# Designs tried in a protein design run: designed miniproteins, single chains, continued (3). Part 80

Each design is a single chain, and the fold is of that chain. pLDDT is the mean over its residues in the fold that is shown.

## One batch from the design tools (miniprotein)

Design m10768
Fold by ESMFold2-Fast:
Structure m10768 (fold): chain A 109 residues (1-109)
Amino acid sequence: TEEEKKLREGKIEEIIKLLNKYKEENPDEVERIRKEIKELIEKGVSVEDILDYIEREYRETKDSVKMAVMVAELARITNDFELLKKVAESFSNSDLILLIIEAVEKEKE
């Protein structure tokens, strides 16, 4: 519905603001996360296995901000939003992961 679309767009805008604020306040941490993810990709670790690692860490820590940053950096590095969304659909936190991916995609538009 139009109402559901507006609500989803509002959540995406909030995620964009949160990610940008975190990067401004913690640039060294974001760069460390980015380097870790890039190194995993260069070693041939699949996007699915990286997302599984991120979701497992979130289940243990309950740190939604760190999860959002990790998913956002994965999306920025791969730059394949269609593939990443398709893989993300199978995860238990799929709705949150998909919102984060859409937030990064919208930031690049």
Scores: mean pLDDT 84

Design m10769
Fold by ESMFold2-Fast:
Structure m10769 (fold): chain A 72 residues (1-72)
Amino acid sequence: NEEKFAIFKKEVLDYLKKNCPTLYDILSKPENEKALNITLRWYLEANNWDVGFAKRRFIAEAKTRCATGGKD
């Protein structure tokens, strides 16, 4: 499970860094690490620990937030 979590977190953050750097900056802040880890584990659990499915669902939501500027 930790290996899948590490792969998922890396792939998601790599995607955000390239395609939505503003959201990446927010989610990579130290004060947000616990919330981010909880969210990422929830996506993995909701998708039966299928990294591919969890990643697709997270990215789809992230694209929506990025399109609206995430914040204002």
Scores: mean pLDDT 77

Design m10770
Fold by ESMFold2-Fast:
Structure m10770 (fold): chain A 79 residues (1-79)
Amino acid sequence: AKELAEKLAETARKTAEIMKKDGEDQSNVDFLLQLAEAAKNAKSIEELIDSIAKILQERLGFSPEEAREAARQLVERVA
């Protein structure tokens, strides 16, 4: 769980750096950096899902149920 969260955080951070270098919108870069921070600070898979779901609700306007389902699918996809 912790190793997976660390790998996800590192991948998101590297992707944000590439996007920044390529001139991508700063809000997209900030979103990936926020996901990287959430992954780095998660102590369990459940905590990671909760953190991603909250970001999706605040940034993209997802409902609590939609955000949690999307966060779960994202974590399962990289596992």
Scores: mean pLDDT 72

Design m10771
Fold by ESMFold2-Fast:
Structure m10771 (fold): chain A 80 residues (1-80)
Amino acid sequence: MMSKEEKLEELKEKIRKAVEEKDSTAAANAVIEAAELAGLSVEEQIGLGLRVIGILLDLEDDPEKAIKELEEIVEEVIEK
């Protein structure tokens, strides 16, 4: 069993590694995992998907910003 805090840190670590490796698929999968854990509706998942696509388009230009924005999404989803 993993606490919300432990799972959030695991997801943030996955996002950081994915962005450092420029693996947009791995970064997107971490956000999807957060959405599934939070039990988000299909409509909410679509909204998150659009936000993630926007962030990933800037991945090569500003990876630090991409990490921060993806971590904020995961934190928002898990802590809600």
Scores: mean pLDDT 76

Design m10772
Fold by ESMFold2-Fast:
Structure m10772 (fold): chain A 65 residues (1-65)
Amino acid sequence: MASVESALYIEVIALNIDGYDATAKREDGEIVITLKGLDDKAIKRIEDLVKQAEKAGVKVKLKKE
């Protein structure tokens, strides 16, 4: 099974290349993803991966600023 954690980091990098302001980091055993600004397309890209990560038992916290 592919690492969902790695997929989350790769997608955050891809979002930054596309001009979105996105970060991913580990805090207190969780993967914290921060998105700045509301963009349904960017949110949907991350949201689908977050759902897969949670199903795989990975703790993810999504922050929208």
Scores: mean pLDDT 75

Design m10773
Fold by ESMFold2-Fast:
Structure m10773 (fold): chain A 95 residues (1-95)
Amino acid sequence: MSQEEFDLEVELALVAIEAAIVKNEFDRLMKQPNIDKEKLEEMLKRAQEVKTRAEEVLARIDSLPDSPVAERMRAEAEQLLKDIDETIKKLEELL
């Protein structure tokens, strides 16, 4: 693994952790009988920030030479973007 591949793998992992936190908080909020609109708006902003970071990581992965590590990270980043887009869509539907 190159230094650039390692650095991107760490950054991708951190973005994935933040996405998981947002998803978990969203799922928890959806169990409430009265949903706080301000909390939904703040969560939407966080989800959008995570999406931007995931897009930046994917763009950097796309600049790497083709390798099994780069292919894996690309697939993980694409799945992460798909998952966060679904969360954003659900949040927008509630606002």
Scores: mean pLDDT 84

Design m10774
Fold by ESMFold2-Fast:
Structure m10774 (fold): chain A 114 residues (1-114)
Amino acid sequence: EEEKKEKLERLRRHYSRLVDAITEALQEVVAAAPDPSRVEARMRGRFDEENLEYTLEVEVRLDGDSFRAKVTLKVENGKIIVEYEIEASGPLAQRFADRLKEAVEEIKKEIEKE
């Protein structure tokens, strides 16, 4: 179906932008860490074509700080929506959480312009 293909392409574009923004934010926070060599970062993406849903999971350990987030971009009632949950402990993790929230809000604004 053409409508499904259009929504899938828009969803992929927003997901790609989100991944790029999160990667940039992570690089900035790692550079601000007292010992960047002790930073452990893991990012996992999943795509469910049948449900038109992208899920991005991010886990970061920054010295004594810890960060976990899950961001979902999906089509619901014909609209693209973004949901996220974040757990952050420590000042560097909180800085990353704030940057991730900013990235999500920018993606939401781009979706609203469509």
Scores: mean pLDDT 80

Design m10775
Fold by ESMFold2-Fast:
Structure m10775 (fold): chain A 69 residues (1-69)
Amino acid sequence: SLVRQQTIAQFRLIALSSEVMLAKRGSLTDEEIKQLIEDIEWLKKELGHLFTPKQKKKLEEILEEAKKI
């Protein structure tokens, strides 16, 4: 169902936000940060159509924050 997909998308956004927070605190290696950026870009490309407009904006914000590390 659409509601189920949006719920899963919300949990993925929370997990990605947590990973970016760990990266900002210096808890991730350069390779792990690179992998995180690639994972976010993959999610945006392949599954972005399942996200609400608000969730798409949040995913883009997370990606931009990760790229600044």
Scores: mean pLDDT 81

Design m10776
Fold by ESMFold2-Fast:
Structure m10776 (fold): chain A 63 residues (1-63)
Amino acid sequence: MTREQVEKAYEAARKAAKEALDNGMSDEEVFEAGYQAALDAGASPQLARLIARNAVEELKAER
């Protein structure tokens, strides 16, 4: 993956996770939304899991 592709996957995951959080979804659903968005952006399953975890942690820290 290029650096640009990783950044796009992270932004997609962050946006999806934030939308799920704003809708009052569970922590599991928020993570799943971010994980799926990262996969859709072209991340491997392992990278998508890492991206989703970091995005969710950052969003929770911003509360």
Scores: mean pLDDT 80

Design m10777
Fold by ESMFold2-Fast:
Structure m10777 (fold): chain A 60 residues (1-60)
Amino acid sequence: SALERAEKAAAGLAIAKLAGSRSAAEIAHQLMGISTEEALRLAETLSPEELWREAVRRVG
């Protein structure tokens, strides 16, 4: 479902934020239709709540 995909994308972004994990950012890239570099930038700049909203918005 879209919700499950958004949850996985948000988890990937959260792990990228906490650990700087490129592989976690690649999960967000695949699910959100953004580049891995954009996923890493979002992880660095947004709060966890903002990352959840962004994942919901972009997963569809």
Scores: mean pLDDT 85

Design m10778
Fold by ESMFold2-Fast:
Structure m10778 (fold): chain A 94 residues (1-94)
Amino acid sequence: MKEEEEREIREARERREELAEALAARAAERGLDAETLRRLWYEMIDRALEEGIVSEEAAEVAREVVDLAAELLADAPPTSAETLARLAALAAAA
């Protein structure tokens, strides 16, 4: 196996998983559902591509992270406004 390829794949996977978890947690704290999260970030990624701010490769990775975050959020969405308020208060205190 190529050590450089293995390192890049591992680093990319770990980074994507960490970003997806962070994005899902933040979205849950703000009361966003999976569809809203996907919609907002996909529009932002599309605009960044059109404006030449990001490469097609970077946009593909960003979409993958957003999809992973949306899946995580869909598995464990907040079930009540009170739960959301409690999570938001905890986030503000941290």
Scores: mean pLDDT 70

Design m10779
Fold by ESMFold2-Fast:
Structure m10779 (fold): chain A 115 residues (1-115)
Amino acid sequence: MERVEELVERALKATDPDEILRAINELTGLALQALASGDEEAYRFIVEALEKVREELKKRGPKYQEVIDAVDESLAVLDEFRELLEKARENVKSGKVTPEDRAVLEGARALAAQA
């Protein structure tokens, strides 16, 4: 969690769009790892932090639009992955695992191994 807090502070204090984008990309990766490992609290904290960064960037003006668009895309990807992962985990419990479920679970295992 110290790394998440450092990245959030960097995203909020940095003025360079490229520096902010790098922080957002790393936060997105950490959120994917949190989902993959079942750390719902870490995932929620990072999503809320990304939303806060987006709102602050909107106040700074149009030069940050590409970064705002990147945050919106990251949030969409995280939400889709969460839904697919929850579905796959439920199908494992019911004994009805599909090839799509297996691909999602293998992807989650690889992400968790990177943590």
Scores: mean pLDDT 83

Design m10780
Fold by ESMFold2-Fast:
Structure m10780 (fold): chain A 80 residues (1-80)
Amino acid sequence: APLSPQQVYDLAARIRRELAGTLELPDAETRSPEDALAEGRARLDKAVFDRLVAMGVSPSQASAALRRLDADRAAADAKS
């Protein structure tokens, strides 16, 4: 049976946490801290997407889950 949108979201959140703890990003000695952060976030999101698809999640569900995670992060930042 396919995973529910909430199950895909929970899985994506878990994978993102795990990958953030283990993913070593390249040094950005010549880039601004803002560019380095944006690149790091893009690489992490791609890694989460690739892992979800490899686990049998559809690309559309993986994209939707990442979009929700990114929106929730942006909402938290705006509320603070």
Scores: mean pLDDT 73

Design m10781
Fold by ESMFold2-Fast:
Structure m10781 (fold): chain A 61 residues (1-61)
Amino acid sequence: TQVAVRVETDAPRLSPAAQAAIQKAASLGMEGASEEEVKATLEKGLAEAGTKVLRVEVRVE
């Protein structure tokens, strides 16, 4: 299973905490989580990292 995650934020660069949140969400998708669950986990993790999300897209291939 291949997971593709695309994130648009108001920041020009992602913090290490935001990168860790993306990695965690992608890992859940690779373990068989649904696109909705991966997206929800990603949005929550990015918010906890202090990142304002403008757009997020998740695809499981």
Scores: mean pLDDT 75

Design m10782
Fold by ESMFold2-Fast:
Order: C-alpha cells, then structure tokens, then sequence
Structure m10782 (fold): chain A 83 residues (1-83)
C-alpha cells in the first residue's frame, strides 16, 4: 500500500536520503505505488554488484514488484558479462 511504502521510506530517510527524496517527488507527481516501488528498486540497484542485483530482483518478485525485477534484470543483461 502507498501509505505503508511511504512509512518505510521515511523510517529509513536518515540512511537513504536519495530514496526518500525520489519517493516524495514521485508521490507528488501522482505516481502509483508500483511506479514508486519500481523506481526505488532501480535506484537501489545502481550501487549494487551484478550478483547483488540478481538477489534484489528476487526480493522484488517475492514482494510483488515484478516490473522492478524485470527492469533490474534487463539492466544487468545490457551490461557486459562479468570478467
């Protein structure tokens, strides 16, 4: 739910201010819960290793954020294979 998502983001704003700012901006633009979750997962994946991004995609699927999982996996596939 949107309110639960925003509460989670606010609870973690001190450690993840970029995610908090992104969530607030998207909410102000009228984005859906799914769009906000997708953006937060993608933003989170930017600083993660390839292996960690696969794990994050699995977590997104488990939480019902299938679009976020697909976007993360697509970005990993578009990057060159691990050396």
Amino acid sequence: RLDALMEMVEANKAVNPDLYALAQELRAQGASVEEIENALFLKRSETMSREARYVLAGVAVALGSHEAAEEILKKVEEEPPEE
Scores: mean pLDDT 68

Design m10783
Fold by ESMFold2-Fast:
Structure m10783 (fold): chain A 108 residues (1-108)
Amino acid sequence: FDSLKELAIKLAEKIIEVLKEALSKVTDKDVIKKLKELIEKIKKAIQKIKNAKTVDQLIDAINEVIDSAEEALKILKSLGPQFSQQILELEILIGLLRIVLGVIKLES
């Protein structure tokens, strides 16, 4: 449980790093605002992961990270090929979080 929790936190923190790098390349004010809101949602979800006492709480918190990351991914895909590296990194990190969710569900 604790090792999966730590892995989920690490993956979510890496998602924030990728989004911050993408944010540094964005000039559109509305996109900047939305990406900052998604980063804050992921930060709050990380705190929920840290505070999770049950499997269900951990699953819910990880799903909040995935949902916010998927929303950010859709935004970056709409902006064009200059974000291709960040898009690939986000897809990999989201995939790894989904594997973590699968393992948690098998151990519960």
Scores: mean pLDDT 88

Design m10784
Fold by ESMFold2-Fast:
Structure m10784 (fold): chain A 81 residues (1-81)
Amino acid sequence: PEIRNMMDIGRRLIELGERLKREGDDLLRDGRRRAERITASVGEDDGRALLQRANARAQALYFASDTAIEAGRALLDRARR
């Protein structure tokens, strides 16, 4: 039962990591589009700041994705003994 739980958690962590990567990609795409609109309506500095924030948030999601996938794979490896 414990090994089965480790496999289930490991798989869910990998799935979480894959979702986080997709969220990062979507966030960058939306961030660029929003930055263009803000630059046109408010100003270049505000658009640049928004894009910078989107990039930083996406990088955090990518890091979390890598961490989750690595942890998930480690659990699956331990369960495979």
Scores: mean pLDDT 86

Design m10785
Fold by ESMFold2-Fast:
Structure m10785 (fold): chain A 72 residues (1-72)
Amino acid sequence: LPRPRRTREQALADFKEAVDTLVKLLKEGKITREQARAAIDQLTAWLRDQGLPDEEVERFRAEAEKKLEEAS
């Protein structure tokens, strides 16, 4: 469905906030690593839909997955 695209900065801010929430939930034992990774997959698909280039999306995905691994 067509909707206004967010700016790169807004999309990245939303992504980082969502990742921080996932890390918190993982540390609290409320979600599994598998669930957190699935959520990151959905968030990266959303970033691509917002028009971010693949290189930036993959970079932020790698940083997010590293944070999850460090959390547990």
Scores: mean pLDDT 77

Design m10786
Fold by ESMFold2-Fast:
Structure m10786 (fold): chain A 83 residues (1-83)
Amino acid sequence: SVAEKLLEIAEEIKKKFGPLDTEVTVKDVIDFIKELAKKLNLPKKVLNKVISAIRKKFGSLDTKVTVKDVVEVIKEVAEELKK
């Protein structure tokens, strides 16, 4: 399901960037999510929703966020897609 693909993206982010307290830029995270979306064949509408949620919550591409912050947003989007 789409929700399962989003949870897989959250796990891959933890593998790439490290522990939940690791700081990353919004840009680095979005670039990696785009690569994973292509690999997992995530629908463009869902990808755009995830990117929009991250940008709305954290702001500009040069903003520093934790892996935990990003994982939580992706999980929130995944839960919104479950009925």
Scores: mean pLDDT 85

Design m10787
Fold by ESMFold2-Fast:
Structure m10787 (fold): chain A 78 residues (1-78)
Amino acid sequence: SDEEILEKWNSLSDEEKRELLAELVELGRRYGERLPEALAERLGIPLETAEELVARSHDPITLMEMALMLYEKKKAEK
């Protein structure tokens, strides 16, 4: 839910938030029109899911959701 996304996002430090957003911004800058494909590979999710997230990335909640998915992926990569 949107509330759960907000709660998880607000549990992160300001430093963690900035680093995650910076990585997403750099991914968008580097890949442009191919951002959905790059996001799918980076997060290990289906392309269709990545396309939906990118299409809704103007929504702050969706941006937080993408950042949280990146956070979880980075934790798994150790």
Scores: mean pLDDT 86

Design m10788
Fold by ESMFold2-Fast:
Structure m10788 (fold): chain A 76 residues (1-76)
Amino acid sequence: MTVREAARLAAESGRDLEILDFAKLPEETQKKLLSVPGIRLENGRLIIDGKQSFGEIMGRLVAGLRLDDEVEARLL
């Protein structure tokens, strides 16, 4: 599913999500995502804590960087 869809579902359900193909994102996008509280790397996978006010952060990133068009995510 798109990052936007996964972020909405995660925020609503309190579940974590994984961003697929994180290494393909622009370097500045990667840096911004890693600076957000509740984001962690596990064995090269980017895992995002759904219990934060995460929908707002993802909404801003998606609006600025077209992340929902270029990258897929899945709900954990």
Scores: mean pLDDT 67

Design m10789
Fold by ESMFold2-Fast:
Structure m10789 (fold): chain A 87 residues (1-87)
Amino acid sequence: SALVQQLTTPPQQIIADAQAALAAHPAPSAETVALYQRAIDLAQQALDLLDRIGRGEIPGGPEAYQQIQQLIAQAQQALDAGRAAEA
């Protein structure tokens, strides 16, 4: 599905950006680390749901896609908060 492919890219990018931020900073605060880890965890949950829909393990209904979009939005907010905490 084109929708599954479109929804897969944002959480993959969030994980990559959070991991890159953690690697780039030699001594991030515990709060900043927690925010980036939250971004990774939420984005990974979105990818897990997308994978399970792709395998037919769970139905790909509107409620499932709404949950995935909410997880992506929350992951982005955590990533943005982590970046703000570094400033």
Scores: mean pLDDT 87

Design m10790
Fold by ESMFold2-Fast:
Structure m10790 (fold): chain A 75 residues (1-75)
Amino acid sequence: MEFASPEEAGQAAREQVRQAAERLRQMADEYERRYDETGDPEDRELAERYREHAQQLEDSLPHAERVAIENYERR
């Protein structure tokens, strides 16, 4: 897919990262709810892991945006 501008490429990268982080947070909430119902420690561990992964993705957002812009400019 060709973007019309570097700004569009950067925005697309940011949106993708935010959507991925949002999905991971939703999974974390689901596993936390399962833990509340079942008491299964694996559900708690999964909830914490998904929450950590969501945070890592959000922390990488400025880098992902920059890489997308650079890739567009190299085209």
Scores: mean pLDDT 79

Design m10791
Fold by ESMFold2-Fast:
Structure m10791 (fold): chain A 71 residues (1-71)
Amino acid sequence: MELAKEGEELYKQGRYVEAARKYEEAARQAIEQGDYLSARDYGMKAADALSLAGRIDEAVRLLDELGDQII
């Protein structure tokens, strides 16, 4: 929804940390709705954005946290 769209716009602007925050919010909302496919997709996009921002440790932690909730 809107959070994923905001994340995509921020990602296109090179605002990777802000994009990652929006994608993470979208992933957590998808988990709450039981949409685990969208949650996985948004979680991966958030981690990719964090990696591009040079925040590798944060990307790894995010994937571990979301993976436990999705799988």
Scores: mean pLDDT 80

Design m10792
Fold by ESMFold2-Fast:
Structure m10792 (fold): chain A 93 residues (1-93)
Amino acid sequence: KKEIKEKLLKHIKESVDNELAREALKIALDYVFGEIEEEEALEKLRKIVEEEAKRLGRNIDKDKEAFEELVKALFEKLIEDIKKLIEKIKKEE
């Protein structure tokens, strides 16, 4: 429902101080609500993880397989977090 998505976006903006974490959760939210496909969601998450890794001085090219596994693990965790938050909001109605 659009109302649940709006409540989730508000909660993310109010509760998550880290800008990259907010963007990552927003991508997972768009995927869970069927607004983007898995391929697009993973591509957007790769860019966020790559930007953060570059900021921390990590070399992504040295271990591309570990990087891809990290992106997939993050995506799965974010989807779980969004689904749990949806369930919590529905119970609070």
Scores: mean pLDDT 76

Design m10793
Fold by ESMFold2-Fast:
Structure m10793 (fold): chain A 72 residues (1-72)
Amino acid sequence: MPPKKVYSTKVTIPDRDLTPEEREELEKRKAESEKRAKAGVDAMVEGEKNGLSFDEQSVLMLQAVQDVQQKL
């Protein structure tokens, strides 16, 4: 028989009490969060390569996140 107990490593959206609109909002929020996170990480990595301090890297990360937010 197939296994009765399965642990999912993927984020599953519960189908209970969700409207189609709420599902779209969750997908949009997830995509926006992923774009912001990627831009921030890329900016920090670039700053580290340039020998910037952690504080300067944090500023670049914030600017990159804001740029992505404005484009969304």
Scores: mean pLDDT 68

Design m10794
Fold by ESMFold2-Fast:
Structure m10794 (fold): chain A 76 residues (1-76)
Amino acid sequence: AMVYFKGLDTYLDEGTAKALESLAIYLSTKPLASNEELLAKAQPLKGKVEAGHLLKLLQLLEVPQPKQEFLVQSLF
């Protein structure tokens, strides 16, 4: 089923929305997480979300630009 994801102003499948919500909670609790920790937490999104949607979420959560680029390049 498709669900509305307010932060991205778009509809996502329920599994992808849940995975993005999990990543957002992780980033909110560990703002200084290493690149390796972030990549490990984002692995379930590989092949499930568009790079643009992941990038928008990282921007909304104010993740530093070098970490945004690292995650997108590593997952896509």
Scores: mean pLDDT 75

Design m10795
Fold by ESMFold2-Fast:
Structure m10795 (fold): chain A 87 residues (1-87)
Amino acid sequence: SPAQEAAQARLEQLIEELRKLIELLKKENAPQEVIDKVEEFLARVEAILAQLPSMSEEERERAMAELLEALAELQKFLGEEYEKRLA
């Protein structure tokens, strides 16, 4: 379905962005706790992507909503940590 294809594309893009972020954080010698949080989130995104074809519409909507909420929390955390490093 178009909605499933859109969800897949979004998750694939997010995985690419998270992998690049992890590489950058390791290169910049970021705190291990920060790296661990991003790696844990990447694993969650990959798990959802793998399950996506077998999900019902309701399960997909719930998974995407929960993931977007968790992403917003992660982005806020990373923004605060990155700002501290640049200051």
Scores: mean pLDDT 82

Design m10796
Fold by ESMFold2-Fast:
Structure m10796 (fold): chain A 81 residues (1-81)
Amino acid sequence: SLDDILAEFMATLSPEEQAVLREVYALIKELAAAGASREEILRAATARIRELSDRYGLSEEQRVRLLAAARETVEALAAAR
C-alpha cells in the first residue's frame, strides 16, 4: 500500500527528510485526487522537494533519496488507476 511505502522510506530518513517527504506525499495525494496527470504530479513533487530541501539545507544525496521516494509514490498511485 501507499502507507506501507511511505512507512518504509520514513524509517530510513532523518527528521528533516521525513518532514519534506510528508509534505510532498500530501501534495501528491492532493493532485492525484484532483485528476492531475502522472507527469504533472511528478513535476510538482520535484519542485516542492527542491524548495523544501533548500529550506532545510539538505544535501544533493538527500534530495536524490527524496526524489526516489516521490517517484515510487507517484508510480504506486498510477498503478491504482
Scores: mean pLDDT 81

Design m10797
Fold by ESMFold2-Fast:
Structure m10797 (fold): chain A 75 residues (1-75)
Amino acid sequence: SSALISMLESAITVAESGNKEDTIRALEVVAKRAREQGDYELADELLKLAEQLKAGKVSVEDVKNFLREKLAELR
């Protein structure tokens, strides 16, 4: 879980830049790592969030807030 926490913190830092494309890539990287660690629920949530961001259904700010909430749940 410490590795996933560090990766979520890194994804939040990317989202703080406001760059949509970088934020999508960060979500996909963390999702892949979550899946590799057996956290399929987190992986699916992050992939869904990446697809919603691609579709313009959520903002980078919404993604940042979601990641902060998930980080708080895991700490």
Scores: mean pLDDT 85

Design m10798
Fold by ESMFold2-Fast:
Structure m10798 (fold): chain A 68 residues (1-68)
Amino acid sequence: SPKLSLEQVVMKAADLFQKLKDEGKSPEEIREEVTGYIEELAEKHGMSEEEVEQVRAVVDQLVDDYAA
């Protein structure tokens, strides 16, 4: 089993998004940093491609909402 649940990975990605947003990072910079972080968590915890895509979809929505 992966060490982290999908929900825990989503929460970690959302927490990083909020931190970077509070630091005044652009939507593009946030997308790059959070995507890199998701990839690190995926490798470390043995996440499937489908699970990675689900986490990315949540982050893309957060970034798009911030950019609007």
Scores: mean pLDDT 81

Design m10799
Fold by ESMFold2-Fast:
Structure m10799 (fold): chain A 56 residues (1-56)
Amino acid sequence: SSQQFQQQGQQHFQLSDQNDELGRELRRQGRDDLADSAFREGDRHRQQGQQYFQQS
């Protein structure tokens, strides 16, 4: 259903935001490799969220 796709998209956007926040924290700590991994995971979730909203 449209609502189910919207919920999935919203969950992925929340995970994207959490990973972006983690990435920024890790970069402040000088953990650049870990920060890059967090940002890549965040970007993946953002793309999935966008896909779910397009299907709704």
Scores: mean pLDDT 86

Design m10800
Fold by ESMFold2-Fast:
Structure m10800 (fold): chain A 90 residues (1-90)
Amino acid sequence: MEAEAEAKARYAREAMNQAADYLIAGDVDKALEIANKAAEELSHEVGSMVHKAFLDIGLAAQKGPEAAREAAVAGTEKVVETIRKVYEEK
């Protein structure tokens, strides 16, 4: 059976990548739906990191797609680190 931390980390990584792709494409509504769903499915601490990453990616997207991709990588890693800290114990 997959460890809870690894399952949550995989889910968050996929959700954040999809949200970032929609933000880069200019579809803010779709990106927000994905980010909010991920925050609801995860703990309060992880959810706050998801929202922070979403905001950082959105702000970076205003500067261009390259800046948005850099923010997406950094934000996704912070979300995954937070998940591992919160869900590390089975």
Scores: mean pLDDT 78

Design m10801
Fold by ESMFold2-Fast:
Structure m10801 (fold): chain A 77 residues (1-77)
Amino acid sequence: TLNDLAALYAELAAQAAKKGDSKLALQYLRQALRYARRAGNTRAVRYLRKAIKAVEKGDLKSAVRYAEKAAEAARRA
């Protein structure tokens, strides 16, 4: 359940980043990170941290890729 929520918010973040909506992408990434941390999913947490840093640097292409990797890591749990 917590991993499913982390995956959902990571996927929403990737969609927002694809649209160029950095603010919305960050909001969804922060939600995904909270759920991934509560789930103890270390792999998803690592990718979500990288996605957040990418958005903060304006690198939305890397942010999409890391958010998608985070969603996959959360779905596999």
Scores: mean pLDDT 89

Design m10802
Fold by ESMFold2-Fast:
Structure m10802 (fold): chain A 81 residues (1-81)
Amino acid sequence: IAALSRPAEELVEAARELAEKAVESEGVKAVSYLVAAQLWGVEASIAGHEEAAREILRAVAEAEEKRGDLEAAERYRRLAE
């Protein structure tokens, strides 16, 4: 996986940018950005960057909360524990 060679900081920044774009978007575009942000979290976890993966999940939770999906936000916060 290409992301395995990236620094943890770059993975977190990329995911946060995607999560912010999801908040600014609607419909399928918003869902696509959220899925992309979550994939960076998966990549960080596989690479052994557990703290970066938790930060990415928290960013996704914040994006879901801002979009009004409080159940999804709580779910991602629990995964980030």
Scores: mean pLDDT 79

